# Designed miniproteins, single chains, continued (5), part 61

Each design is a single chain, and the fold is of that chain. pLDDT is the mean over its residues in the fold that is shown.

## One batch from the design tools (miniprotein)

Design m18245
Fold by ESMFold2-Fast:
Structure m18245 (fold): chain A 75 residues (1-75)
Amino acid sequence: KEEAEKLAEELKAIAADFGRVAREEATERAAKAMREAGEKIDPRLYEYAEKAEREPAKVPEYAAAGAGLLEKAAN
């Protein structure tokens, strides 16, 4: 539960900070957090990690969607 909340906050922060950090760094951080969440919480996050790596410009959108799934899992 607490781990899901932590990963949701991390993904929301990445989405908010996108454009202020290098896109490559933001994409790698998002994909890593999504894969960790996919392994430990919700396997749908693996799909979002793959999408983030394919379309870095949409990382904020995928990070926000992933955070929403993690918030539901935490509830």
Scores: mean pLDDT 78

Design m18246
Fold by ESMFold2-Fast:
Structure m18246 (fold): chain A 85 residues (1-85)
Amino acid sequence: SMEERKRKLKEEILKFSAELTNFVKELYKKMDENKMPKEERIKFDKLVMEALTAIGHALTHIDDEEKVREYLQKAKEAVEEIKKL
């Protein structure tokens, strides 16, 4: 059903949001421990903002599974880009 699909999509978005929150928390902790310069932090901050913005868009488009998948993919790609820095 449509309601069952929306519930599953919301649960998937919330699960990814929780995982992203933990990832960002550990990322910033490591940056502080390594005394990362502000200029280098800006690159991470931009990608973190892209991931968070994409999650926000996924939640606002919960009625459109294709858009939810697109925004979740965009958020995942931003996280993978952070890992390459």
Scores: mean pLDDT 87

Design m18248
Fold by ESMFold2-Fast:
Structure m18248 (fold): chain A 54 residues (1-54)
Amino acid sequence: REAKEKAIRLIGRARGVSDEEIEEMIRRNLSQREVAERLGISVESLSNAIRSLE
């Protein structure tokens, strides 16, 4: 869970996603697919980032 939240914050900020949208994604505990779509990346890229932070 913490690795997923960290990945969302890091990638979201790097891609210019608003802090409000980042916090909403984390708060709602959206699926990796939904998060990847909102961040504009592939599910594979998100999964790799989460794994690297674990």
Scores: mean pLDDT 80

Design m18249
Fold by ESMFold2-Fast:
Structure m18249 (fold): chain A 76 residues (1-76)
Amino acid sequence: SSRERLAKMMEAGAEKAKEMGEDESAELFRKGAEMLRRGAPMEEARQLMQKGLNLLNDEAREKVLQAMEETAAKLA
């Protein structure tokens, strides 16, 4: 499902951001995943994801996006 896929992507993004010491972005991604699991609108979770990504520099953002994409591919 689209909701499950997005939640897993955001969880992967949170773990990668935490590994890099990007705690603020990790918290936003984790919050978005929790919101999705509680039935919140997907657009609200996507807004949190974008906010988390915007806090990252280019290098960290690329690594987070790669982790999200790899997770999404496994859920095909």
Scores: mean pLDDT 87

Design m18250
Fold by ESMFold2-Fast:
Structure m18250 (fold): chain A 82 residues (1-82)
Amino acid sequence: LSEEEKKALSELFKKRLEELTKDVPGFEGVESAEVDVIDGVAVVTSLKLRWAVPTPSEEARHAISVAVNKALNAVQEELAAK
């Protein structure tokens, strides 16, 4: 992948993650996110999240985990479409 393609995939991941997490209690947003492709598989190499609360609930953390997987699947679909 080119540097520009890697940046575009990271921006797609971040946008999708922000859309999926906007209603999660105590979550402020995605500070930074990086995605890379290893053997044709999209992987999260860096993720920094902002929380409004010092200790997120188990429900909120589970919702973030589900959203991360869904956002990563969107990146994988974008790769398959190229």
Scores: mean pLDDT 81

Design m18251
Fold by ESMFold2-Fast:
Structure m18251 (fold): chain A 61 residues (1-61)
Amino acid sequence: MENLKKGIEYLKKAEEAEKNGDFSTAARYYGKAAQYFLKSGDEKLAEEAIERATVAAQKAA
């Protein structure tokens, strides 16, 4: 599914940003990943991406 693949792509970009300490960028990409996982109907992946976006946003503050 196209939406699932895009979600995984954004998840990888978020993980890369997180490794580089760019938590604001990581939060944005985790948010995008969650949107695509919701569109693909994968609630578990969406929940995980939302949680990671929240944690990254907290670290960016």
Scores: mean pLDDT 84

Design m18252
Fold by ESMFold2-Fast:
Structure m18252 (fold): chain A 65 residues (1-65)
Amino acid sequence: GSMEIEEAQKKIEEAREEKEKYMKELNELDKKGASSEEISKAIGKVLRAIGDEIEAELELKKALG
């Protein structure tokens, strides 16, 4: 229903904000010449945030029917 669509849209917005935050952190680490360990950890955070966004988009598709 419409309430489920609104909840899914909110989750997508939150996931996008988290993804942007981690992408900025990754870009800053890359510019600083951070260690491979730090970069790998930052990439892991970005990938997790992308996963959260995909899950939220799937929830929206289910709500839309």
Scores: mean pLDDT 83

Design m18253
Fold by ESMFold2-Fast:
Structure m18253 (fold): chain A 67 residues (1-67)
Amino acid sequence: MDEEKKILEEAKKRIENAKTPQEVLKILHDAHKKLSQEQVDELAKYAAEVNGPIFAAWSRAERAAAA
């Protein structure tokens, strides 16, 4: 579990420093490969809290992919 905790913390730091929605999407995509769905959901909520505008853009992209 130590590795997952480290990855989660590093992902949170990357989200804090992200400048574009593409960077946030890449961070979440990379996390999804190494972390559980619940941990990825936690990161998505953190992104919304810390960087609302970037998260809004990501949410729009996800809706477009689902359509």
Scores: mean pLDDT 71

Design m18254
Fold by ESMFold2-Fast:
Structure m18254 (fold): chain A 82 residues (1-82)
Amino acid sequence: MSEEELMALVERLAAQDAEAQRAELAAAEEEARTIPDPEVRRLALEAVRLFRRALDLAAAGDLAGAAEHLRRAAALLAEAAA
């Protein structure tokens, strides 16, 4: 994920309904729990946790903190997909 895409996502998180985004993350978390590979499952669950924290930070106006957590989540998802 590019820096530009990351910043666009952070801006969108700050502008959108946080409840709807949390519902999407809850669905992603349940899906991640069904992953048969325990290492991939661990990485996916950690990424969901980081996305949830980023959402909270963006809602609080900490866009830089949100971007940092999203960057970490993207790195974990890339590792899980490898």
Scores: mean pLDDT 76

Design m18255
Fold by ESMFold2-Fast:
Structure m18255 (fold): chain A 57 residues (1-57)
Amino acid sequence: GETERVEGAAARAAATSADPEAAAKEASQIVHDFLAGKLSAEEAIARAEEVARRYAR
């Protein structure tokens, strides 16, 4: 579902990061905001991709 897509994007950002701890912290906040209804699935995925780009290896 959409939650799985958002969680998958967040987990991938953390896993491929040069700084997994920092990336995981930001990704966790994005997932939290999505679950709280503050972000759509598309917005949450876009933000997770932004985290992945900022912390790219």
Scores: mean pLDDT 79

Design m18256
Fold by ESMFold2-Fast:
Structure m18256 (fold): chain A 63 residues (1-63)
Amino acid sequence: MLVDLVQALQQAGWLSSDTPITLEDVTASLQALFGDGFAALDVNGDGTLELDELASLVQKLNA
């Protein structure tokens, strides 16, 4: 159906293997936990977070 197509496209475009989280979702979550951490994770400055950048943050919390 059209809705399924839109959802699939959105998931593939917004939640790809490299970027499973959108800036909006991350902003809400990271501001609750890190505040400034959001800006630190967005090292490429494109307003998107990647798994590698998120893994770095998790390691900082774990260290």
Scores: mean pLDDT 52

Design m18257
Fold by ESMFold2-Fast:
Structure m18257 (fold): chain A 62 residues (1-62)
Amino acid sequence: SLLEEAYRLGAKAVAALKEGKYEEALENFKKALEAAKEAGDEAAVAAAEAGLKKAEEGIKKS
């Protein structure tokens, strides 16, 4: 399902953040956000948006 895809992509993005791979994390959070929006799950959308902000902040500090 789209919701399962959103969580899978979000988990992959979080793993990338832990490794300092901010560009990879940003890409996966963007995909997770799209899947969450299509699933209509507001909590999943909020989680993906929060992750996307963290990835963007990581890129700015690199």
Scores: mean pLDDT 84

Design m18258
Fold by ESMFold2-Fast:
Structure m18258 (fold): chain A 89 residues (1-89)
Amino acid sequence: SMIQEAMKKVRERIAEAVAELSDEVIKALFPKAKSREEAIEQLVLLVGGEAALRAVEAKVYSDEDLVKFLEEALEELLARMRALAAELS
C-alpha cells in the first residue's frame, strides 16, 4: 500500500540520518536504546504517531494526506535531531 511504502521510506531516511551520528551522540540522545536499530525503531514510532495524530485532528484519512503528514513529521523530527546532535558533538 502507499502507506506501507511511505513508512519504509521514513525508516530508510531515519536509518541514514542515524548512521551519520557517532556512538557517543546516539548514547546521549537515546540512553535507553540498546542498539542503533532500537533508536531507529523509536524514531519511526514517533514519526508515525505524530502523522496519525495530525490526520485525526485534520479529519483526513486518504493515503495521500497521511503520506504528506508522514513527510512533514519526518522533516521536523530530523531537523530537531540534527540540532540536538550538533549541540552534543
Scores: mean pLDDT 85

Design m18259
Fold by ESMFold2-Fast:
Structure m18259 (fold): chain A 79 residues (1-79)
Amino acid sequence: PSDEEIRLAVAEIGLATQLTVLRQHPDEDEEKAAEDAIRILRNAGVPEEIIEHFRKLVEEGKPLEEALRETLDRISELI
């Protein structure tokens, strides 16, 4: 695999972990969880386009779980 594919796979695993945490702890601070997801995406070198789309989904009031799933789908398309 390329370095890019490895970074995207790491981001995918990170977001899947965040989604699992949210499902188990729905009372967690959604703003903090969204910020943590953005940090995972940036640290993994995910394209800004995907990060911006995730931010837009959250800003438009989409549930964080749904925003994370949609973002995971986009990352999966790049791997």
Scores: mean pLDDT 74

Design m18260
Fold by ESMFold2-Fast:
Structure m18260 (fold): chain A 104 residues (1-104)
Amino acid sequence: MITQSPSSVTAKEGETVTFNVTASEPVDGKVAWYKQKPGEKPQLLIRNGSTRVPGVDERISGSGSGTNFSLTIKNLKKEDEATYYFAALTEEGVVFSNGTKLTI
């Protein structure tokens, strides 16, 4: 089981937010973070827990290993409003988190 918290957060421009993920079993670092806006295709932000995809804003960072992962977005902008999902490759296949809806 993979649990992401919080399920929703409201923040102001210029603030920092962190989304946390807890897995019931260790995951092999084959983990990713996605950003989903209504009407847009999902955008891959982070690969392998901490590797930022080229072109993704430096304000966005991933960290963690094993059972605990986080995504941090600094200096929030209105464009950061979206739902953020964690994905892990497990023995059951690709598992997505419940996500966090960010409102600014």
Scores: mean pLDDT 81

Design m18261
Fold by ESMFold2-Fast:
Structure m18261 (fold): chain A 80 residues (1-80)
Amino acid sequence: SEMDELLERLEELTDRLIEAIRNRDQDTAHRVNVEIGDLLDELQDLLSKSSPEEQKEIQQRLSQIHGRYVSALDDLRKSL
C-alpha cells in the first residue's frame, strides 16, 4: 500500500540519518532530515484518512522507528 511504502521509506531515511550523524556528515544529515520532514507530512495526511485499526498499526511502527532514532542519538551523545 502507499502507506507501507512511505513507512518503509521512513525507516530507510532514519537509518541513513543516524549513519550521517555518526559520520559527522552534516550536509547529508541536513538533506535527509528535510526529506524525512516532507515524508512525515505525507504520512500525517494519510493517517488522518485511515481507520482506527490502521492508525494503531501505523502508530506502533512510527513508535518503533522513533525509538530506534532516539536510542541511536543517545548512544552517539554518550560517545562524545
Scores: mean pLDDT 81

Design m18263
Fold by ESMFold2-Fast:
Structure m18263 (fold): chain A 119 residues (1-119)
Amino acid sequence: MDEDIARLAERLGIPPETVRKVLDEVRKLIAEGKSIEEIKEYFKDLPEELQLVAIAIHAVFLGREDEAIEALQKFGGVEPEIVRRAFAEDLPGLLIQMAVGGYSTEEARRLLEEALAAR
């Protein structure tokens, strides 16, 4: 995940510490029971890519497959089938990694295959 944070930071032109702080705040808001709409409002002044990452992480933690699919497709272009497979295989860590890294369909497919092979 540190490599995915560094990748996102480089892509957005912001410090890795800023990305990490945002991800920590997302986890805190989820733990406090905040809705996806409240999380969107909280991060409204951030770059759209970082907002989509926050939405995807929230959707993954709540098991909201359709919301996670929409966010991951808008940010990295991940095909819905890969996201659905990762949910079906109970791989939330992989879903969060795909969200933070802004992975493409090909990169996400490779990560899914690697995660399944590691079982």
Scores: mean pLDDT 79

Design m18264
Fold by ESMFold2-Fast:
Structure m18264 (fold): chain A 82 residues (1-82)
Amino acid sequence: GEVIEKQFGDITVKLDEGKGILTITDGDKTEVYQLDPNNVAGSIGVILRIMGEMLDARYKGDKEKEKAYEYALELALKHLKK
């Protein structure tokens, strides 16, 4: 397992591959998602949540938040595809 981290302005996206934990930190706010390739329903819920935040950011013109959640979505999909 590797820890993957990337920063988009004040937003940090981190994946702990060994634990399957995706963390998105925006200042003092932190979102934590458990990625389980064996839990299809839960995985769909996580993907929809991240996608919703990405689309909301896009609608509001928040380019850094859009990029951060797009990257988080890419990491989640890649991890869950196994």
Scores: mean pLDDT 84

Design m18265
Fold by ESMFold2-Fast:
Structure m18265 (fold): chain A 81 residues (1-81)
Amino acid sequence: MLPEAAATAIMTLATDGGLDEVVELLRSHGVTAKPVPLARPLSREQAIRGIQQILNENGFEVPVDGVWDEATREALERALS
């Protein structure tokens, strides 16, 4: 699978309420991530912000604005490599 396709699929999973599954997937690839609150459904914006925060904590510089953009996608691809 191309890294671009993997990053897009992961973001789709996160925004569909699977942010906890995405955090576990990132950990399996060696990415350090803090536990996310599982007690409430996250909005799409909150899920994207969660991914952006994880990327920043692992040395990828992306804005934490809740917007899925090219910079966020590229950083997620690198985190999975």
Scores: mean pLDDT 69

Design m18266
Fold by ESMFold2-Fast:
Structure m18266 (fold): chain A 100 residues (1-100)
Amino acid sequence: MKEEFDREVARAIALMSTAIVAKEVERDFGKKAAEAVRSLGPVIADLAERLAKKHGVEEATRFAVELANKLYEIVKKHGDNPEKIREEGLKLAKEMEEKA
């Protein structure tokens, strides 16, 4: 159904955006930082699905892409600490969900 399809599209875009950022992070900050970003993929995908249900696929896609881009900024500040990257990324995802 269209609603289910829109949620799947939002999830796919969120996972793809996170994977692209993880590749850039691996190039610039190394494999461990990239693995921390990749570990956030499922959380961002779940957030995108919930936002698609509330606001539609276009808004969910926009928020997912924005969150993925903000992950690069988190890595830039904490690139030597994969645990902090994961913690700050989870915090940001939660805050964006609560504001949506």
Scores: mean pLDDT 81

Design m18267
Fold by ESMFold2-Fast:
Structure m18267 (fold): chain A 95 residues (1-95)
Amino acid sequence: MSTVIVETESDPEHTAGLLERTLAMYKTKITVNEDGTITVETEAPAEEVAKRIEEMSRGSDVEIEVNEDGTIVVKTEGLSKEEDDALKRGEGIGM
């Protein structure tokens, strides 16, 4: 189980939706905090979560820190690949 804290300059609710879709294959709980950060609790391994966030944010400046307790801190100016994520859904939900 991994905990991810996301700091974004984009709309936190929109970013939460992208994270939910990216981690939809795992049991995931997403909370948008009052300060605009997003907390993600998922059964995915921390390394897998970090990799998927990096791929989703390809072309944006993203800083990903994996802590010893499995907490991941992500700082990004925006997760803006809605169309790329729609194409990836076609490959993963064919059952």
Scores: mean pLDDT 69

Design m18268
Fold by ESMFold2-Fast:
Structure m18268 (fold): chain A 56 residues (1-56)
Amino acid sequence: SLRDELLEELKKKGATPEQIEYAEKRLKVASDETIREALEALQTEGIDKALEILDS
C-alpha cells in the first residue's frame, strides 16, 4: 500500500523512531493524494518535508 511504501522509504532514508511513530499517526488520516505528495517530497527534499506534507 502507499502507507507501507512511505513508511519503508522513511526507514530507508534514516528516519528516527519518533519520526516513524509520527508518520504512522498521520497516515491514519492522510488521503492517498497527500501520501503520494509526501513520497515525492521524501525523494526530492527529504524526511522533514515529507512529514510536513503529511501534517497538511
Scores: mean pLDDT 85

Design m18269
Fold by ESMFold2-Fast:
Structure m18269 (fold): chain A 55 residues (1-55)
Amino acid sequence: ARRAEAEEAAAALPEERRALLREIADKLNEIGDKIDKGIEEAKKTGDISNLKKAG
């Protein structure tokens, strides 16, 4: 038996597709965090040699 909630969930399917775009944005933010952490570590050591090695 289908419930009104199940029908509403089916109507929300387009919103799930839009949620995928948010996941992509989240991954980009995670990459930014990794870069920020690398910069912070470079500041603590006073050397950017690790960043130069990556290039």
Scores: mean pLDDT 63

Design m18270
Fold by ESMFold2-Fast:
Structure m18270 (fold): chain A 70 residues (1-70)
Amino acid sequence: MSKEELQKEIDEAMVLMMISVLRTALSKNKTPSSEEVRKLVEEAEKYLKEGNIEKAKELAMEAIRIDEES
């Protein structure tokens, strides 16, 4: 396996974990940023389904940052 292929597999697993954590947070807490976080999670899931792991990762990381700043 190339380093690039391994990195993509790691990024995909990381994105799936981040989405799971964010979905759990959204179900438990309502904050002023919850709607923005939800939209970013939905968009990340869409890109992940399309195979755009890099974009999905960026969106999931952005959602986590916003959730933490809330």
Scores: mean pLDDT 79

Design m18271
Fold by ESMFold2-Fast:
Structure m18271 (fold): chain A 103 residues (1-103)
Amino acid sequence: MPAPSSAETLRAAGEGLALMIAGRPEEAVALLEERGMPDLAETLRALHEAGVDPARLAVTVAHGLADSGYTDEAAALRAAAEAGDAEGVAAAGARAAEAEAAR
């Protein structure tokens, strides 16, 4: 399959982080594999096995979004992650993906 676009990667990463925050890491890994992101799926599996807090991962992703100019989406992602709001994390990722696709 062709490599996923930056927008597709952002959406899938947001959905994967949301599933991890919801306590569904196996579904997060499966989603990323289905979306053609096996390296990211393996990274999330390894981080889950190491006991890394998914909210801390979401904060790291938010930092990357802010550095890429998605400041409002980064703030929304961080706030949702700090609140344990899985739906908010997925929504912030989807907004960042739409903004990237519009570039």
Scores: mean pLDDT 79

Design m18272
Fold by ESMFold2-Fast:
Structure m18272 (fold): chain A 110 residues (1-110)
Amino acid sequence: SKAEVLRQLLNELKAIRDLLEELKRAQEEGDKEKQQLLLMALAIHVAGISYLLERFPEAVSPESRELAERLIKLISELIKNPDNKEVLEQAIETTEQLIKLVEEELERLE
């Protein structure tokens, strides 16, 4: 169902949010090993989001899709440049905005 896809998307986004907050701390502490592990985990969750968008295009609103695609691009850029604080802040902001939209859509379905 649409609600199941949106709940799965929300779970992926909440995981990304937590990983991005940990990545911010790892950057501040200069923990390069932890940064690499967190970026690998982020790549897995981004792959999960990409799968949901491709397999269930009708389940996600156009606005949520646009933000999800932006988030995928931002995390890809962050993997290439792990110390880029501006991209990290944009990824955090985009994730929070997308979580809010998905939660609001779920509330309207339930």
Scores: mean pLDDT 89

Design m18273
Fold by ESMFold2-Fast:
Structure m18273 (fold): chain A 68 residues (1-68)
Amino acid sequence: GAAQALTAAKAYLLSIPNVTVSEVGDNTITATTSLSPEQVIGLTLALLGDFPDVTVSLSGDTITVSAS
């Protein structure tokens, strides 16, 4: 379900060096990176492909992941 997908996405993000994850609500996390733009795009695409039950958005170097 969406909550399980969010937990898995958070674990995935925490496994990546140079990524800081913060919980901003019961169903939303943000990831702030010091990665290159190409690496950030690659990470965003991986999240979209692997976690279909979550919504992913990118703003600069910050990735936001939400579950319903």
Scores: mean pLDDT 75

Design m18274
Fold by ESMFold2-Fast:
Structure m18274 (fold): chain A 76 residues (1-76)
Amino acid sequence: MTAEQLLAEGKKALEKKDYKKALELFEKAYELAKDTDPKLALEALINAAKAALLLGDDETAEEYLLKAVEIEEKLK
């Protein structure tokens, strides 16, 4: 499965309110994209943070948001 497919499946899991599955899919999308596609990696991290917040995992959400900010700054 490609990072793009994992991101799409994660978004589908969010729509079904399967936040744990969504988080796992977004984490996999980030791992596949982090060295090759910084824009997709950024989108995956933002969606992973959203899924973590919906699970009540504020610590994991903060970690992913900090990584997202680092990628965003490098893209400018």
Scores: mean pLDDT 85

Design m18276
Fold by ESMFold2-Fast:
Structure m18276 (fold): chain A 69 residues (1-69)
Amino acid sequence: SAEAEKYYNEGLELYKAGKYEEAVEKFEQAIKIDPNYAEAYKNLGLALMRLGRSEEAVKYFEKASELTK
């Protein structure tokens, strides 16, 4: 989905800028539109790790792994 890719790319830009809370919101929007967006789950996990939310991050890394089988 072009809309899911748009939110994903916005999340990547925010992540690169160190705006991790805002990056999480954009990756969550991408996943809401495309629940099978493995790269969005992976980068959501990375942003959550930056925020110290490691328990949540592991859940999303596992989801990304399941989607890439």
Scores: mean pLDDT 90

Design m18277
Fold by ESMFold2-Fast:
Parts: structure tokens; C-alpha cells; sequence
Structure m18277 (fold): chain A 90 residues (1-90)
């Protein structure tokens, strides 16, 4: 079966995708067109970053680079937290 680290990467990625979906959902409920556009842009830029990190994380896991994989998991989680904060500040 998958390693614990591989599962942690999958969980981090899933949380990232859910974070983006939630931001998009909130954006679509906004009556302010400028705020809506900025939130949608934030969600799209966030997804692009986490997809890149997820691919790098999968490669680190495949190569047995546990240190790099752990750092990537943490980076995805930190980016998710930052995206939520930025969305809240809009």
C-alpha cells in the first residue's frame, strides 16, 4: 500500500483542492464584481502553485527523498493557510 508520507502528500493536496473550491464558492456568492474577480484569480493562482508542488512531491516520494517530500507537504499546507488569509482580507 502507499507509504505514510505518500498518504500525507495526498491529504495535503486534497485539502489544497478543497481550499480552492471553497474560495471559488465564496467568490461566486459575492455581490462585489471586483472582489469576486480577485478571489477567483487568487483561487486559480493557488491551484497552479499546489499542482506544481504536488507533482514535485510525487517525484520526491518516488525517488525516496523523504526530506524534500516532507518540506513539500508543509509548503502545500502553508500555501493553503495563506490562501484562506488572503481571501478573508479581500
Amino acid sequence: GPSPLELELEVAYALGLMTAAIIRNIALRSTDPEKREEMLKLADEFIEKIEKLYKEGQEAVANGDEERARKIVQEILDLSKEAIKKADEL
Scores: mean pLDDT 88

Design m18278
Fold by ESMFold2-Fast:
Structure m18278 (fold): chain A 55 residues (1-55)
Amino acid sequence: MEEEAKKLYKQAEEALRAGDVATAARLGDQLAKLGYTQESQKIHDQVLAKVEEQR
């Protein structure tokens, strides 16, 4: 993974651990724009899981 994409993915994971699903979703969108669609999808799947968990 490119350094930029790796950094974005790490920041998205950190946002998810902090419960900041909005930031994680934005970082996932940035990964998709860079062509990292699989990584973006993994972040979005985790966002959905966190939203369900917060119910």
Scores: mean pLDDT 79

Design m18279
Fold by ESMFold2-Fast:
Structure m18279 (fold): chain A 59 residues (1-59)
Amino acid sequence: LEEDIAYAEKLLEEGRYEEAAKLARAVANTAQMVGDERSAARARELERRARKALEEARR
């Protein structure tokens, strides 16, 4: 989960917003299923940031 969150953050920094949002959502779902509330919250915040960036970008 931590490595996946770091990778999603890297995708966001590289402007790969759609991939970052998709990965963050998947990580949030997995974290929720295993009861990792901290990682779920971090991943949901990352998804929000990526989606906002998508709305402000080329699409």
Scores: mean pLDDT 80

Design m18280
Fold by ESMFold2-Fast:
Structure m18280 (fold): chain A 64 residues (1-64)
Amino acid sequence: MAAVATRILSLLLENPGAEYSARELAERLGVSQSTVSAALRRLEAAGLVERDARTGRYGLGALL
């Protein structure tokens, strides 16, 4: 669980302006979309990622 969240954060930190869907992150990380969605919900609750309500994509949170 924690390992997937760490990998998502690392990917976003390498490309700070980029946004990704849960599907794109699942494909890049080689894990299920449900696993990615669970990790993204925890990261969003922590303020580390933000979901764009218009696009449904995730990027780095305002705490960066």
Scores: mean pLDDT 77

Design m18281
Fold by ESMFold2-Fast:
Structure m18281 (fold): chain A 75 residues (1-75)
Amino acid sequence: MSEEVKKAGEEFFEAVRRRDPEAAGRALARLLELLKDDPEKAQETLNNALTFLRSLGLPEEFIRAVLETAERELA
């Protein structure tokens, strides 16, 4: 579990570096799925990811695409 969470986190950061919102959204969805049995930790992880994206000054369109991709992957 810990190693899979770490790998998904690394994939998320790498996708953000590449400015690939769909890949970032898929990695975020994987993180949230790995944390599905701990909704408080999943919410904290989502909040931390959003704070990180906003701290980089990324356009709102990028952040929206990440979230929309994550929501589709989790549906």
Scores: mean pLDDT 83

